# Ledger of designs, part 4: designed miniproteins, single chains, continued (2)

Each design is a single chain, and the fold is of that chain. pLDDT is the mean over its residues in the fold that is shown.

## One batch from the design tools (miniprotein)

Design m4106
Fold by ESMFold2-Fast:
Structure m4106 (fold): chain A 81 residues (1-81)
Amino acid sequence: SAAVERAKAAIREAAAALLAAAERLAAEFGLEPEELRALIRAAEAGTIESLDRAAATLDAAALEEVTAKTIAEAEAAVAYA
């Protein structure tokens, strides 16, 4: 599905942006940078896995809604990073 591939690309872009900002964000939240990087990587992997499960179970209309929401949330994360 093109929608699923767009959402996966958006997730990976968001993860990359957050990882690039990890030193600053970790300092802002009082976390160790490596702890935050581990959390970002886990969130990326978990979100992609959830999206693959959605693609296997949802109809086309529901999948388009989930992918659109995922892209919007990923774009917000990039803007925050």
Scores: mean pLDDT 88

Design m4107
Fold by ESMFold2-Fast:
Structure m4107 (fold): chain A 68 residues (1-68)
Amino acid sequence: VEELAREYAERTRRELIEAGASEELAEIVADILRQDILRMAAEGASLEEIRRFAEEARRNAVASVRKA
């Protein structure tokens, strides 16, 4: 789960920077996503549910940056 959280956070950070976000903003958003994934896992969420959430959150974050 920690590996999954780190992978999604790193990927999200990289894509946000590519979309035009500052490094600081990308790190904040990626950290929030990582924390949310770890919280969901602690609460008993399935790997499928966590993956679905992470992909949706990533797409929404990147879209928001591109819109700005």
Scores: mean pLDDT 79

Design m4108
Fold by ESMFold2-Fast:
Structure m4108 (fold): chain A 51 residues (1-51)
Amino acid sequence: MINEIAEEVAKDIEKDNKLYTGRELALRYAEKLREKNPSPEIDKTIESLKK
């Protein structure tokens, strides 16, 4: 699971051809995790990362 999410994030970065901060990468990981395993805790993490 984690390896699949990491691979998807890497492909997204390659397609976008732009710089990402560590926070933006964490946000993308959390969004991918929510797609695979939705939970209130992940939603709260996403909200925190958007600040």
Scores: mean pLDDT 70

Design m4109
Fold by ESMFold2-Fast:
Structure m4109 (fold): chain A 82 residues (1-82)
Amino acid sequence: VSQEQFDAEVYLGIAEILVAIVKLTLKRHPNLSEEEKADILRLLDKARELAQKAVQLNPSLQPEADRILAEVDRLEAEVKAS
């Protein structure tokens, strides 16, 4: 495994963890303040950036990154609608 392949997997893993944190937070806290919503949107933006960076380093991760990006888009819509 090259360093770039390892780094790509780490970036994708962090993106998955950020998505999981957001999903759990939304389930536990149905009434978020505007400041808390802004914080969640920043976490989702970071997850998107990391997933995209992972694909740049290792294009074979595209299907997994696309799954994460779809979840990010869904969660952003959920936060903005609440």
Scores: mean pLDDT 86

Design m4110
Fold by ESMFold2-Fast:
Structure m4110 (fold): chain A 59 residues (1-59)
Amino acid sequence: ISEQIAAYQALTDEEKEIYLQHEFDVIKEGFENVGFPETLSRKFAQAIVEVEKAELEKV
């Protein structure tokens, strides 16, 4: 967990955006594959990525 935070913080702003977009896509696809509607899968992925971003950008 601390290693993942350090790796993320070493990325450029552009690389961070690419990383978070990839995480969003993977999580959204995961929920869709389980049978959730596209609209709910998108909302779940957005909420999870927002939490992940907050933890990765923590002090």
Scores: mean pLDDT 78

Design m4111
Fold by ESMFold2-Fast:
Structure m4111 (fold): chain A 75 residues (1-75)
Amino acid sequence: SPEEELAAAQREVTALFRELAENKDKLTPEQYKAGLQKVLDALEKLRDLAREIGNEELAKFVDESIADYKAKIAA
């Protein structure tokens, strides 16, 4: 269901973010940047799913997070 897909996407974002945070001191700069890209990709999927179900507030919040992660990757 769309709700199950959204919940799965939210869990994926949380898992990737936690893994990146827990391993930050063990990662090379290149590995950290790759980890940020994985979080960004998961956030973009979450945003698209939120838009499909008509949750405009969630989509906007996630889109702001996407902008922040794009800035971190570009730095």
Scores: mean pLDDT 85

Design m4112
Fold by ESMFold2-Fast:
Structure m4112 (fold): chain A 79 residues (1-79)
Amino acid sequence: MTDADQKAVREALLKHLAEELGYPTVEELLENVTREDIANLIDKREAEAGRSISEAEREQLIQEYLEGIEKLKEMLAKE
């Protein structure tokens, strides 16, 4: 995939995450989201799906979300 494709996928995921957590914009999500918010979202989705994941898989998923948020935050900041 191109960098633009990766950015579009990350942007779409973050927009969905912003809507789920009640943020009006992705920028507000990027500034205010916490590790705890991501953990709670993962736990909620796990419960809704009727699936259980291992502690290791849960930690990996949290890290993936946080890494994605940080990467996009850096790209958007362009400082």
Scores: mean pLDDT 73

Design m4113
Fold by ESMFold2-Fast:
Structure m4113 (fold): chain A 112 residues (1-112)
Amino acid sequence: VPPLTPEQQRQRELLLGILDELMALPEAAPFLDAPDTAKYPDYPKLIPTPVSLGSIRDRLLANEIRSLEEFQAELSTLASNWLAYYPEGSPELEAMTRLYQLAAERLAKVPR
């Protein structure tokens, strides 16, 4: 990919900082990696576009996520996948809702 502008580099550093903060939360543990297919063999059949906080981080480090909008789109995909897979009222959806709200609060402070 082409090199980042100084503005994109600063935004990337802020996004990595926010992501590292989110990933350090205990409730983030289920979202760090793709679900274990040995425990959840139906997940790949129900969720065609799997996303994790770890995959978002890897793509951000590889300069494949180059804007705040692209980062927000990846988080929205993660949330949508969890809404599709887990039943309403599950602790997994409660954890996802909390994680998404914390992410939204942090991202609101990122310069646009």
Scores: mean pLDDT 75

Design m4114
Fold by ESMFold2-Fast:
Structure m4114 (fold): chain A 88 residues (1-88)
Amino acid sequence: TVATSTRPVLDTEEGPVYATAPVSVAVGETATFTFAVSPAQARAVERLLEENPDVVVLGDNLVVWRVVGWEVDVAAGRVTLTVQAQAL
Protein backbone atom coordinates (compact mmCIF):
# COMPACT_ATOMS: atom_id res chain seq x y z
CA THR A 1 0.00 0.00 0.00
CA VAL A 2 1.29 3.45 -0.99
CA ALA A 3 0.35 6.51 1.02
CA THR A 4 1.10 10.21 0.80
CA SER A 5 0.97 13.01 3.37
CA THR A 6 1.09 16.72 2.60
CA ARG A 7 -0.75 20.01 3.13
CA PRO A 8 -2.76 20.65 -0.05
CA VAL A 9 -2.74 24.02 -1.77
CA LEU A 10 -5.13 25.39 -4.41
CA ASP A 11 -3.77 27.98 -6.83
CA THR A 12 -6.59 30.43 -7.55
CA GLU A 13 -6.88 33.80 -9.29
CA GLU A 14 -7.15 35.31 -5.78
CA GLY A 15 -3.87 33.63 -4.72
CA PRO A 16 -2.90 30.32 -3.10
CA VAL A 17 -5.24 28.79 -0.51
CA TYR A 18 -3.84 26.25 1.98
CA ALA A 19 -5.70 23.39 3.63
CA THR A 20 -6.19 23.75 7.38
CA ALA A 21 -4.19 20.58 8.12
CA PRO A 22 -1.97 18.07 6.32
CA VAL A 23 -3.69 14.86 5.28
CA SER A 24 -2.38 11.31 4.92
CA VAL A 25 -4.13 9.21 2.25
CA ALA A 26 -3.46 5.63 1.12
CA VAL A 27 -3.97 4.59 -2.51
CA GLY A 28 -7.65 3.84 -3.12
CA GLU A 29 -8.79 5.78 -0.03
CA THR A 30 -10.74 9.03 0.01
CA ALA A 31 -9.96 12.01 2.22
CA THR A 32 -11.59 15.37 2.86
CA PHE A 33 -9.64 18.64 2.80
CA THR A 34 -11.12 21.77 4.36
CA PHE A 35 -9.98 25.27 3.40
CA ALA A 36 -10.80 28.50 5.23
CA VAL A 37 -11.24 31.16 2.54
CA SER A 38 -12.51 34.69 1.92
CA PRO A 39 -15.71 35.03 -0.16
CA ALA A 40 -13.61 36.10 -3.17
CA GLN A 41 -11.33 33.05 -2.78
CA ALA A 42 -14.39 30.79 -2.38
CA ARG A 43 -15.81 32.10 -5.67
CA ALA A 44 -12.43 31.65 -7.39
CA VAL A 45 -12.22 28.02 -6.19
CA GLU A 46 -15.84 27.34 -7.25
CA ARG A 47 -15.03 28.68 -10.75
CA LEU A 48 -11.78 26.68 -10.95
CA LEU A 49 -13.52 23.40 -10.05
CA GLU A 50 -16.45 24.04 -12.43
CA GLU A 51 -14.04 24.74 -15.32
CA ASN A 52 -11.64 21.87 -14.47
CA PRO A 53 -13.59 18.68 -13.61
CA ASP A 54 -10.39 16.57 -13.89
CA VAL A 55 -8.42 18.45 -11.23
CA VAL A 56 -5.64 16.47 -9.55
CA VAL A 57 -3.20 17.31 -6.76
CA LEU A 58 0.27 15.78 -6.82
CA GLY A 59 1.27 13.82 -3.73
CA ASP A 60 4.37 11.91 -2.73
CA ASN A 61 5.55 8.46 -3.88
CA LEU A 62 4.01 8.64 -7.40
CA VAL A 63 0.53 9.24 -5.98
CA VAL A 64 -1.99 11.77 -7.29
CA TRP A 65 -5.14 12.96 -5.52
CA ARG A 66 -8.13 13.24 -7.84
CA VAL A 67 -10.95 15.55 -6.83
CA VAL A 68 -14.06 13.32 -6.78
CA GLY A 69 -16.34 15.78 -5.00
CA TRP A 70 -16.43 19.37 -3.79
CA GLU A 71 -18.60 21.82 -1.90
CA VAL A 72 -18.17 25.60 -1.62
CA ASP A 73 -19.92 27.62 1.10
CA VAL A 74 -19.22 31.25 0.22
CA ALA A 75 -21.20 32.63 3.21
CA ALA A 76 -19.31 30.44 5.70
CA GLY A 77 -15.95 31.03 3.96
CA ARG A 78 -15.37 27.29 3.54
CA VAL A 79 -14.34 24.96 0.73
CA THR A 80 -14.48 21.18 1.17
CA LEU A 81 -12.79 18.85 -1.33
CA THR A 82 -13.18 15.09 -1.36
CA VAL A 83 -10.20 13.44 -3.06
CA GLN A 84 -9.15 9.89 -3.88
CA ALA A 85 -5.50 8.83 -3.87
CA GLN A 86 -4.48 7.01 -7.06
CA ALA A 87 -1.14 5.55 -8.13
CA LEU A 88 0.28 6.85 -11.41
Scores: mean pLDDT 67

Design m4115
Fold by ESMFold2-Fast:
Structure m4115 (fold): chain A 93 residues (1-93)
Amino acid sequence: SEEKKKKMKELLEKTLELFAERALELGLDPALVERLRRLILEGYTTSDPAKREAIQAETEELLASLKDPEALEKAAEEAVEEVKPEADKLAAE
C-alpha cells in the first residue's frame, strides 16, 4: 500500500539519521557519512534500474576505500537495532 511505502521511507530516513549520529561519534568523516546517506536514500527511491546499479557501484567503491570498516558496520548495526521494534511492527502490517 502507499501508506506502507511512506512509513518504510520515513523509517529508512530515521535509521539513516541514527546511523549518521553514531558514525560521527565513532570518528567517521562527515562528508563520507553524508555521501553514504545520500546514496542509500537515492537507491531506495529510484525506479531506474541503471541508476540503481550506478548507485550500488559507487557505494561499493566508497566502502572499499574505508580505513576503518568496523566503525561503519558498528554504526549501522546500532542504528538498525534502535529502529528494530518499529521495523518489526511495520513488517507485521
Scores: mean pLDDT 81

Design m4116
Fold by ESMFold2-Fast:
Order: structure tokens, then sequence, then C-alpha cells
Structure m4116 (fold): chain A 88 residues (1-88)
């Protein structure tokens, strides 16, 4: 469906942002890591709004939402680990 394709593009972009977040964390760039996380959380909200607009979501639609949630959780953990490392 057109909505499923839009969700796929958002999740694909979130995957790219997660890879950039990993690189920012490895480089110790907290400001960049936080900015990337904020953009991922914005995209997750957009994805959730699209998902909630679907009357009969498919299993494929649900998998995209869960993948996006997993990406944001991983990015949050990476940023929190860097924050703790820099505070020590």
Amino acid sequence: TPLHKKMEKIVDEMGRLLDETRRAVQAGDLERARALLEEMERLLKELQNIYNSIKNPTLKDSILLFRALAYVVEARLLVEQLERRLAA
C-alpha cells in the first residue's frame, strides 16, 4: 500500500540515522549523538501517526513499527552510555 511504502522509507532512514549515532558515540561526539536521537524520535512519532491511521494494519506494517521502536531504544542506550562515560 502507499502508506506501507512511506513507512518503509521512514524505517530505512531511521536505520541510517542509527548507524550515524553509533559512529558519533564511537567518536565521543555527544552533541551529534543527541541531535541524531532527537531526529530518530521525530521520525518514530511520524511513523506511529501513519500506523495509527491504518484501519487494518498487516503483520508487515506492525513489523516496521517494532523495528523503528527497536532502533530508537538502541540509540537511546548508546547516547546514555556516552553520557555516563563522559561524566566519569
Scores: mean pLDDT 90

Design m4117
Fold by ESMFold2-Fast:
Structure m4117 (fold): chain A 84 residues (1-84)
Amino acid sequence: SLLDTELPEASSEEEIRADMLAAAELLGLDVEPLIETALKNRDTNPEEAKKALGRVLAEIARRARERGIGSGAATDALLERLEA
């Protein structure tokens, strides 16, 4: 519920996905299945896909913050929102 902000359309989602993959790689997290599941649902249920992506983003942001890892500009904005 804390992240019920609508994700911007495809170009911004693509940028956020790239940031998520980069942060996940640095964290050693296997997020590819989670991202694929969210993107697969986009074709049948776009709203559910956005919520799933938001949850994955929040988890990656939290883990990156705990380790002091830079998680990209889009994820940094999300971290600021979580702190506010």
Scores: mean pLDDT 60

Design m4118
Fold by ESMFold2-Fast:
Structure m4118 (fold): chain A 75 residues (1-75)
Amino acid sequence: SVEERIAALLATLDAATRALAERALAEFRQSYENGDYAAASAVLRALDGQLSPADRALARRMAILVAEELDRRRA
């Protein structure tokens, strides 16, 4: 499942980075579900200043999985 894939990716992060990524993903999901794509994009941009390039890549992969799940529900 998408949730299992996200959990596996989160498990590769240290505790502080994981907590930050989890909060950002929750905020991204809420904005995306509300159709506020500008707010969803802003959440990911805020993470760019706080994470390493590798951790940013993982966070964006998780955000894509969330967006694809939500888009599939609308189709």
Scores: mean pLDDT 82

Design m4119
Fold by ESMFold2-Fast:
Structure m4119 (fold): chain A 75 residues (1-75)
Amino acid sequence: MEEIEKLREELRELLRKAAADHPEQVDGMMVAVDALIDQAETEEEKLELLRKLIHGARQGPDALAATVAEAGAAR
């Protein structure tokens, strides 16, 4: 649980730095992240999603958006 919160905070910090001029976009992305985490049934899946999103965020906002959309569509 604490590891999930730590990764979530790291992702939010990366998004805040990447989209400093668009805080609304950061909030929207975090809402999507939280929805994906809530949809995941196991802690392992939640950790995997967060790591994948962090990797995407490091590659850029387009890569992150694609990762979020892919994870959401995989329902």
Scores: mean pLDDT 72

Design m4120
Fold by ESMFold2-Fast:
Structure m4120 (fold): chain A 70 residues (1-70)
Amino acid sequence: MTPEQQELKKEALEIGKDAIDRAVAAKLSKEEIEEMIKALEEQMREQGMPEELVKEIVEELKKYAEEKYK
C-alpha cells in the first residue's frame, strides 16, 4: 500500500467510525448500521477507490460496529 493510500484509508476510517458512533448514539439497529456500511462500500467503489482498499476499510468498519454491540 502506498503512503497516499494509507492516508486515504485512515481518513475514510475516521469518517466511517464517526458515522457509526453517531448511528449508535441515534439508537439505530445493528442491521441498519450494516446497511449503512454496505452503502458506503458501494459509494467507495463508484468513486473508483481500489477494490483492495475498499475491502480493508469495510472490514475494519464492520469490526468496529460489531464491537459496539458486544
Scores: mean pLDDT 79

Design m4121
Fold by ESMFold2-Fast:
Structure m4121 (fold): chain A 70 residues (1-70)
Amino acid sequence: VDEEAVRAALTALGRAVREGDLAAARAQIDKLGEMGLPAELRDAILAAVEAGDAERAQRLGVQAYLMLTD
C-alpha cells in the first residue's frame, strides 16, 4: 500500500468533512476502499461523515491509516 497515497486521501477526506462536501468525502472513502480499506470501516466513516460527527470521522481515519500502513 502506498502510504503517501493513503495520507493524501485521508487529508482530502478531512478537508471535505470540514467543508461539508459529502461528494468529495465519498470519493476519498471510495479511494481508500481501492487501497484495501474494509467495507465495514468505510461504512463507519461514511456514517460519521453523514452524521456530521467530525471527531468520530477523524478517529476512524486514524484507524484506517494504521490498518492500511501496517
Scores: mean pLDDT 82

Design m4122
Fold by ESMFold2-Fast:
Structure m4122 (fold): chain A 80 residues (1-80)
Amino acid sequence: KLEEVARRAIEALTLAASHFNDPRLVELALKMVEALKNKDYEGFIKVAEEAVSLLPDDNPLAQEIRRLVEEMKKLLEEEK
């Protein structure tokens, strides 16, 4: 569940990194992979939010990453 959403966020950011040619996005994607390996979902969300802040607000990949981050937050909350 949580791992599935996290993998989708990494894929979206990797595509964004390729499109915008910004090495910071590549570094953040690698940090997200590391956080996922450690099952550090709070750290993963923090890095993903940082990555999204570097993308244009109207970009479809940025919107998808924001959506996935919100889904991960809901999965981590006891109440939803």
Scores: mean pLDDT 79

Design m4123
Fold by ESMFold2-Fast:
Structure m4123 (fold): chain A 76 residues (1-76)
Amino acid sequence: SEEEKKKKFEELEQAAEAAVAGAESLAEDGDKEGMEAHIAAALELTREAEKVDKERGEELRKRVEEKAKEIKKKFE
């Protein structure tokens, strides 16, 4: 149902946002490898979200990619 799809999307969105927050925290601690692993996990979650809702998943992916760029700049 549409309600089940919305709930599944929201769960994936929250998981992706949590993974990005984890990457940011690891970047603050200087853990580049841990940061990259969390960003990779967040991007996989956005791919799953696109399977549930293509339009909303694409917007989530763009948001995660922009955050990932900002976090990675801390190691440049």
Scores: mean pLDDT 86

Design m4124
Fold by ESMFold2-Fast:
Structure m4124 (fold): chain A 77 residues (1-77)
Amino acid sequence: SELQEQAQWLQRLSQQLKKLAEESTNPEISKLYNEASDLFAQASQYYQQGDVEKGAKLEEEGLKKLNEALKLEAQLR
């Protein structure tokens, strides 16, 4: 199903962001990647349960944290 595909994609994204957090030398950037990872993992669980509204809200919050991390990385180069 589309919800299962979305959930699997978000779970993979969560894992990638945990790796980026571990590889980051900046504690603020690492924290933002970890927060985004946790939000995407939670969104994945809600999509697995068929709760699209909660899944989408958590995905949006995760994207905001990811964008903050990426902006901070760009500013510190």
Scores: mean pLDDT 89

Design m4125
Fold by ESMFold2-Fast:
Structure m4125 (fold): chain A 90 residues (1-90)
Amino acid sequence: SEFSKKLIEERLKKAKEVNKQEDELMTRLKSAIENNDQEEIEKVFEEIRKLAKENGATDEQVELYLDWVRAKLGLLTDEERHALIERLKA
């Protein structure tokens, strides 16, 4: 739930510039989803991965955050949601 996002967001918040980039990426992601623009959705996710990794997040932390974002947007299957819950408990 919010805990994993908050952990990654707290790391990103340490750099003011990164916070602005995150807000921009979230706005772009919302617009891309509303427009069913799959290419833009994947591009935004790749930019989120790059930004998080530049700020010290592991690949596992990045994917956990992205899965949480996908869950909030209704993009996960029941199986994928179950796997996310298991990762959040670990």
Scores: mean pLDDT 72

Design m4126
Fold by ESMFold2-Fast:
Structure m4126 (fold): chain A 68 residues (1-68)
Amino acid sequence: SQAALAAFLQTIPGVGPALAARLAAYLVGQGERAPEILTREPQRLVPIAGRALPGILARAPEILALLS
């Protein structure tokens, strides 16, 4: 669920509640394209995640599991 993804994202250093909510909504909104964005097009997340992006990408396997 989007709420479960947002809760998980908040465990990542540099990710606060507002960023977690925006990123979770964005990834869920992308649907089947979310895995491709995380693994092949992470630059699309720069406007949302900014400086937190490297930490988010380090946790991509867990994010992908929550999107499945």
Scores: mean pLDDT 85

Design m4127
Fold by ESMFold2-Fast:
Structure m4127 (fold): chain A 100 residues (1-100)
Amino acid sequence: MPLSEFEQLALEIERIIQTEDVIAAARRIKELLLRSTLSQEQKTQLLVAATVMLATRVRTAEEARAVREIFEELAKELKVPEEQYKAILDLLEATERRAE
């Protein structure tokens, strides 16, 4: 049975995070989520998951700052609810502090 669009996009995001450099992965994920026909709730869920996964891949303060800028802009464009937006920012800021 074919996967749903949500499941297919989730797998593609995971693949991107595993195979591409961190900054390129963040940019690619932004492009995919903005072009997706998924609900805002589903896009928010995928962005939260992608943030957690990319945070584990960040190695430098430069990478942490770039991912934060890309995902902060993406979260605003997707109109992510304040609670999830704050959680994303808190995780990215913690990641930047760890990388410094």
Scores: mean pLDDT 84

Design m4128
Fold by ESMFold2-Fast:
Structure m4128 (fold): chain A 112 residues (1-112)
Amino acid sequence: SAAQIQQIQAALQQLLALAADPAATADQLRAALQQVRALIRANPAVDPLLARAVDMVLGLIDSGVPLDVAKAVVADVAQGMLQALSQEDPRKRILIAIGTLLRLIGLEFDLR
């Protein structure tokens, strides 16, 4: 529903603010990402690729990457998700989601 999409958008905006906060901890990022994941899973209208992107970011944080790197990845993914959710065109929405996942896969490769 539109209300559920707005809840996901609000959670993503909070996640962006947290990623930009120099005092934010890895535990706070993880908690915010878990909230976004729960909201996405509760809404079948949201593209499953967005849920996949959240799972990949959580895995990256849990792998012990430096906090500044984790914050940069979280910011990029959250921004990509916000762009996807704001698109009325389903084709553009899918392309933005795919682009976000491809960037994240590239970052996982570079960080190994």
Scores: mean pLDDT 78

Design m4129
Fold by ESMFold2-Fast:
Structure m4129 (fold): chain A 95 residues (1-95)
Amino acid sequence: SPEELFKKLIEKAEQLINSDDVDEARKLLEEMEKIYRELVKENPDLPQRVRNILDDVLLYANLYILAKGENDQETADFYKSLLKKEVERLKKELE
């Protein structure tokens, strides 16, 4: 169900946000990308605003991981903050 896929994606995003391990975060991102593909495939009528939030979640997760891998803590913290904001927006959109 879409609800189950959204719940799994949010759970993985929150695990990524709370992880200090770049390799673990990268693995979680791969799982999130797979869930996103399943959501879009199974729900072609998914609202554009929800798709935009999902795209931003994946974008900011990627940018956070890249900055963290480069030991750019300020940039990592910036994208982590944006990621947290988009995860909260997704949660509110689904209520």
Scores: mean pLDDT 88

Design m4130
Fold by ESMFold2-Fast:
Structure m4130 (fold): chain A 77 residues (1-77)
Amino acid sequence: MSPELEERRERLKKEFGITDEQIDALVKALKEGKPPTEEARPALIALAQYELDSDPNLTPEEKEKRLKALEEQIKEA
């Protein structure tokens, strides 16, 4: 795994309380080209929130709207 992906894993665990099992489920789904499982959904949402929080051009309102849109898409999948 690249150093960047390892740093993201550790931050997701520390900042969002995501477990290694949830991150591994997300990584497995992505590698297999399958939709995220229920166990992977918290990790996917936390990763999206981390990416949005890292974008200096987005307002807090825009970040919230994008996160909610992602949650709705996951529920429909």
Scores: mean pLDDT 72

Design m4131
Fold by ESMFold2-Fast:
Structure m4131 (fold): chain A 91 residues (1-91)
Amino acid sequence: MEEEKLKKLEEERRKVAREVAEKLRLIGEGIEYEIKAEKYLKEGEETGDKELYEKAIEYYEKGKKLVEELSEKAKEYLEEKIKEVKEKLEK
């Protein structure tokens, strides 16, 4: 009945929508870093260049930092990938 109440509800809904959109944006950026990391990992496997493995680790770590507050599963997945690349560097 009061326009103020409807406006407050709309503002609260828009705030939730913005928070969800921001989380999706951070997830998208994390995925882009993962794609870059996988590209460097594949190039490193093909060439044997350890610098490419180091770049893969760098991009996986950047992706992890973006998603670690949003998804424990995504964090764990990226930690496993970093470990796999580090093991390849030691071999």
Scores: mean pLDDT 79

Design m4132
Fold by ESMFold2-Fast:
Structure m4132 (fold): chain A 66 residues (1-66)
Amino acid sequence: MLKELIEAYEKGDYEKALELLDSIKDSEFNARVSGLMLRRMADEGPPKDLKELKVESGVEAAKEML
């Protein structure tokens, strides 16, 4: 799952990346993604594209767990 998420993002398939991200039911992974999203929003303000922020945060979390 995590490798497939990264590969979808690198190919520019944001819709597939979001689908894969939403299918991941790992509590530790989802906690890391939520933490990264909240931290970026606290530092930079509300995102202009929430889906992009979620995908980027998911990819960052996936790379940290691999």
Scores: mean pLDDT 79

Design m4133
Fold by ESMFold2-Fast:
Structure m4133 (fold): chain A 92 residues (1-92)
Amino acid sequence: SFEEVEKLVNEMNERLKEAGIDAEFSVEEINGMIVVFFKYGDKLTIDILGKDEELIEKLKKEYPDATINTYESEEELINDLRATTEYLLESA
């Protein structure tokens, strides 16, 4: 659910901030889909839970240098978000 992803994002952001890492997650619901933005320095990654080609093209136009990923399951999205956070914390 959006609430579960939002809770995870808030928990990950707290851990990154306490570790002094210049990285932040944010989550939005766009066209009924969960969209997670991850900023790490000058890099942006956008993770979309779902397949909406119009949204993907809109995001590509608004953020031309961003990496855009699509997910078919919330569990896969959550696992990748956790793995990214753990990697950064271990690399700090």
Scores: mean pLDDT 86

Design m4134
Fold by ESMFold2-Fast:
Structure m4134 (fold): chain A 62 residues (1-62)
Amino acid sequence: VELVPAEEAERDVQGLLDAARASKNPSERAALITAAYIVASMADPEARERLVKLVRERDAEL
């Protein structure tokens, strides 16, 4: 399985987190945050830890 390039993973994670912040539905928000974690976990090792930390921090704010 080929890992997602860092730049692509960053864009996808940011988009999912922005969508989660804009959502007023708790179930939709949870699904978007889960998707962001999945994308972050599939990212190139260089970006993986950084993106997982970003998702965790954004999740804690919601």
Scores: mean pLDDT 79

Design m4135
Fold by ESMFold2-Fast:
Structure m4135 (fold): chain A 80 residues (1-80)
Amino acid sequence: MSYTVTVTGDDTAVVTFDEPLPVEVLERAALETERHYFGRVSFTVSEDGTSITATAIGLGADFAVNAAGMAADRALELSR
């Protein structure tokens, strides 16, 4: 399984997975990644398990992309 990252705003990026993952896995990955960034990035998980949105207010799109990718990589690790 792989994913793509798309910039959707000045400080927002969305990860889209090729196949849905359990929402609980995505929520756990998002929570762990949010803790890694000390709450400076917030995450929203899609109800269908296909995407994670990362918002890094004031930190820029590149920071949001890096955070989104980290959450996605963690979700894939938790799903194996």
Scores: mean pLDDT 84

Design m4136
Fold by ESMFold2-Fast:
Structure m4136 (fold): chain A 89 residues (1-89)
Amino acid sequence: MPRVSVIGVLNNKEEVEAYLEKAKPYIKPEDIVIIVDAGSTDGAAELAKKLAEEAGAKVELLDAGSTDPEVIEKKGEEALKRGKELLEK
């Protein structure tokens, strides 16, 4: 069963690495991983993309365009809807 995962990154490289290492056994080639980056400067977005691609998933990187938590949450919701549409079509 293909899955959509949305991962928010904002200077949280260690948390992103820990999450993806735990998620790696459950990530399949048919899965879509969407990374919503709020302007990280610690390489969190690049690390998340690399780890998800190494797990074999299709990866999309989206810029949140803001560090505002409400904007980031809204972008995450939009990314989840987009990913579900890609799985259903």
Scores: mean pLDDT 73

Design m4137
Fold by ESMFold2-Fast:
Structure m4137 (fold): chain A 87 residues (1-87)
Amino acid sequence: MKVEDLSEEQREKLKKLAELLAKAYEALKAEDYETFDKLLKEASKLVTELSEELNVDGGTVVKLAIELQEETDKEVAEKAREFLEFL
């Protein structure tokens, strides 16, 4: 799937997913496990929704989210990528 083939609504959901993953990683590093659990739950819901909408696996959804966020906010994209490498 190409990034340019995505709708604006799908792009916004993917960017939100990358932001949630970046925030979850920061919460994990801060040992704020309550915030971490909440953010992971929200991220998992978006992964499920986007996986169904795009007809791809959750790993592909997360990869697309990071790729899209690299165009908008490289710092958020990098934090989300670090979180995936940590897992």
Scores: mean pLDDT 81

Design m4138
Fold by ESMFold2-Fast:
Structure m4138 (fold): chain A 85 residues (1-85)
Amino acid sequence: MLSLEEGKEKFDELVEKALKGEPIDEIKKKAEEIAKQMSLEAQKELLGYLVEEATIAALEGDGETFRIYNMLAKVVQDILFKQEE
């Protein structure tokens, strides 16, 4: 099972890869695989982290980083909505 800190680190790596031009479909697939290895509580905390990072990027005028973090937050949110507990 993946810890919250490991999840944050892996998702930040996905953001860097997306910004360097890795295909978005590949990024989404990897994000889903990482999130599914985390506990429900860690997934909730990760969602909060991703939303916070997206907000910071938006406030700094970094629309590209904002879009990537927001997309990843949506991936985690969709996984949470499919889990009943």
Scores: mean pLDDT 85

Design m4139
Fold by ESMFold2-Fast:
Structure m4139 (fold): chain A 75 residues (1-75)
Amino acid sequence: PSEEQIEEDVLIALVDIYFAIGKLSIERGDLEGAEKVLEKLREMAKQARDNGFTRAAQHAEEAIKELEELIEKAK
């Protein structure tokens, strides 16, 4: 694969890691930590869009929606 394809795939994996961290934060009652993860995911989605990494951007946007719903339910 090209470096570009590897970079996008790494970004997708990183989104999954941050999403898992966000879910663990919620399970532990750390909503502030979950909000910080949400900010990081939003930054990653923007950077992916700006770089033309459409798959990574969509993946991050979906993770953002799911984490937002989980945070809202935990309030």
Scores: mean pLDDT 87

Design m4140
Fold by ESMFold2-Fast:
Structure m4140 (fold): chain A 74 residues (1-74)
Amino acid sequence: SAEAEEEARRKAEEAARQAGEALLRNATLRPEDPPVEVEVAATVKGEEGEVTVVMRATVHPDGRIEVELVRVER
């Protein structure tokens, strides 16, 4: 359902942001290093089955984190 997809998107976006922040804290990134990407998935059970949303966090050495939608799976 649309509601399950929206909830999965919100959970995946939050998880991607948290994963990016954890990577920034735990990895030794140098200013000259390229951005690092991490993908996370969140699954929500709706009335018509499970919806999985995959998000990608791009972590820049300067501390900027960008989150984008990769795909939606049913």
Scores: mean pLDDT 80

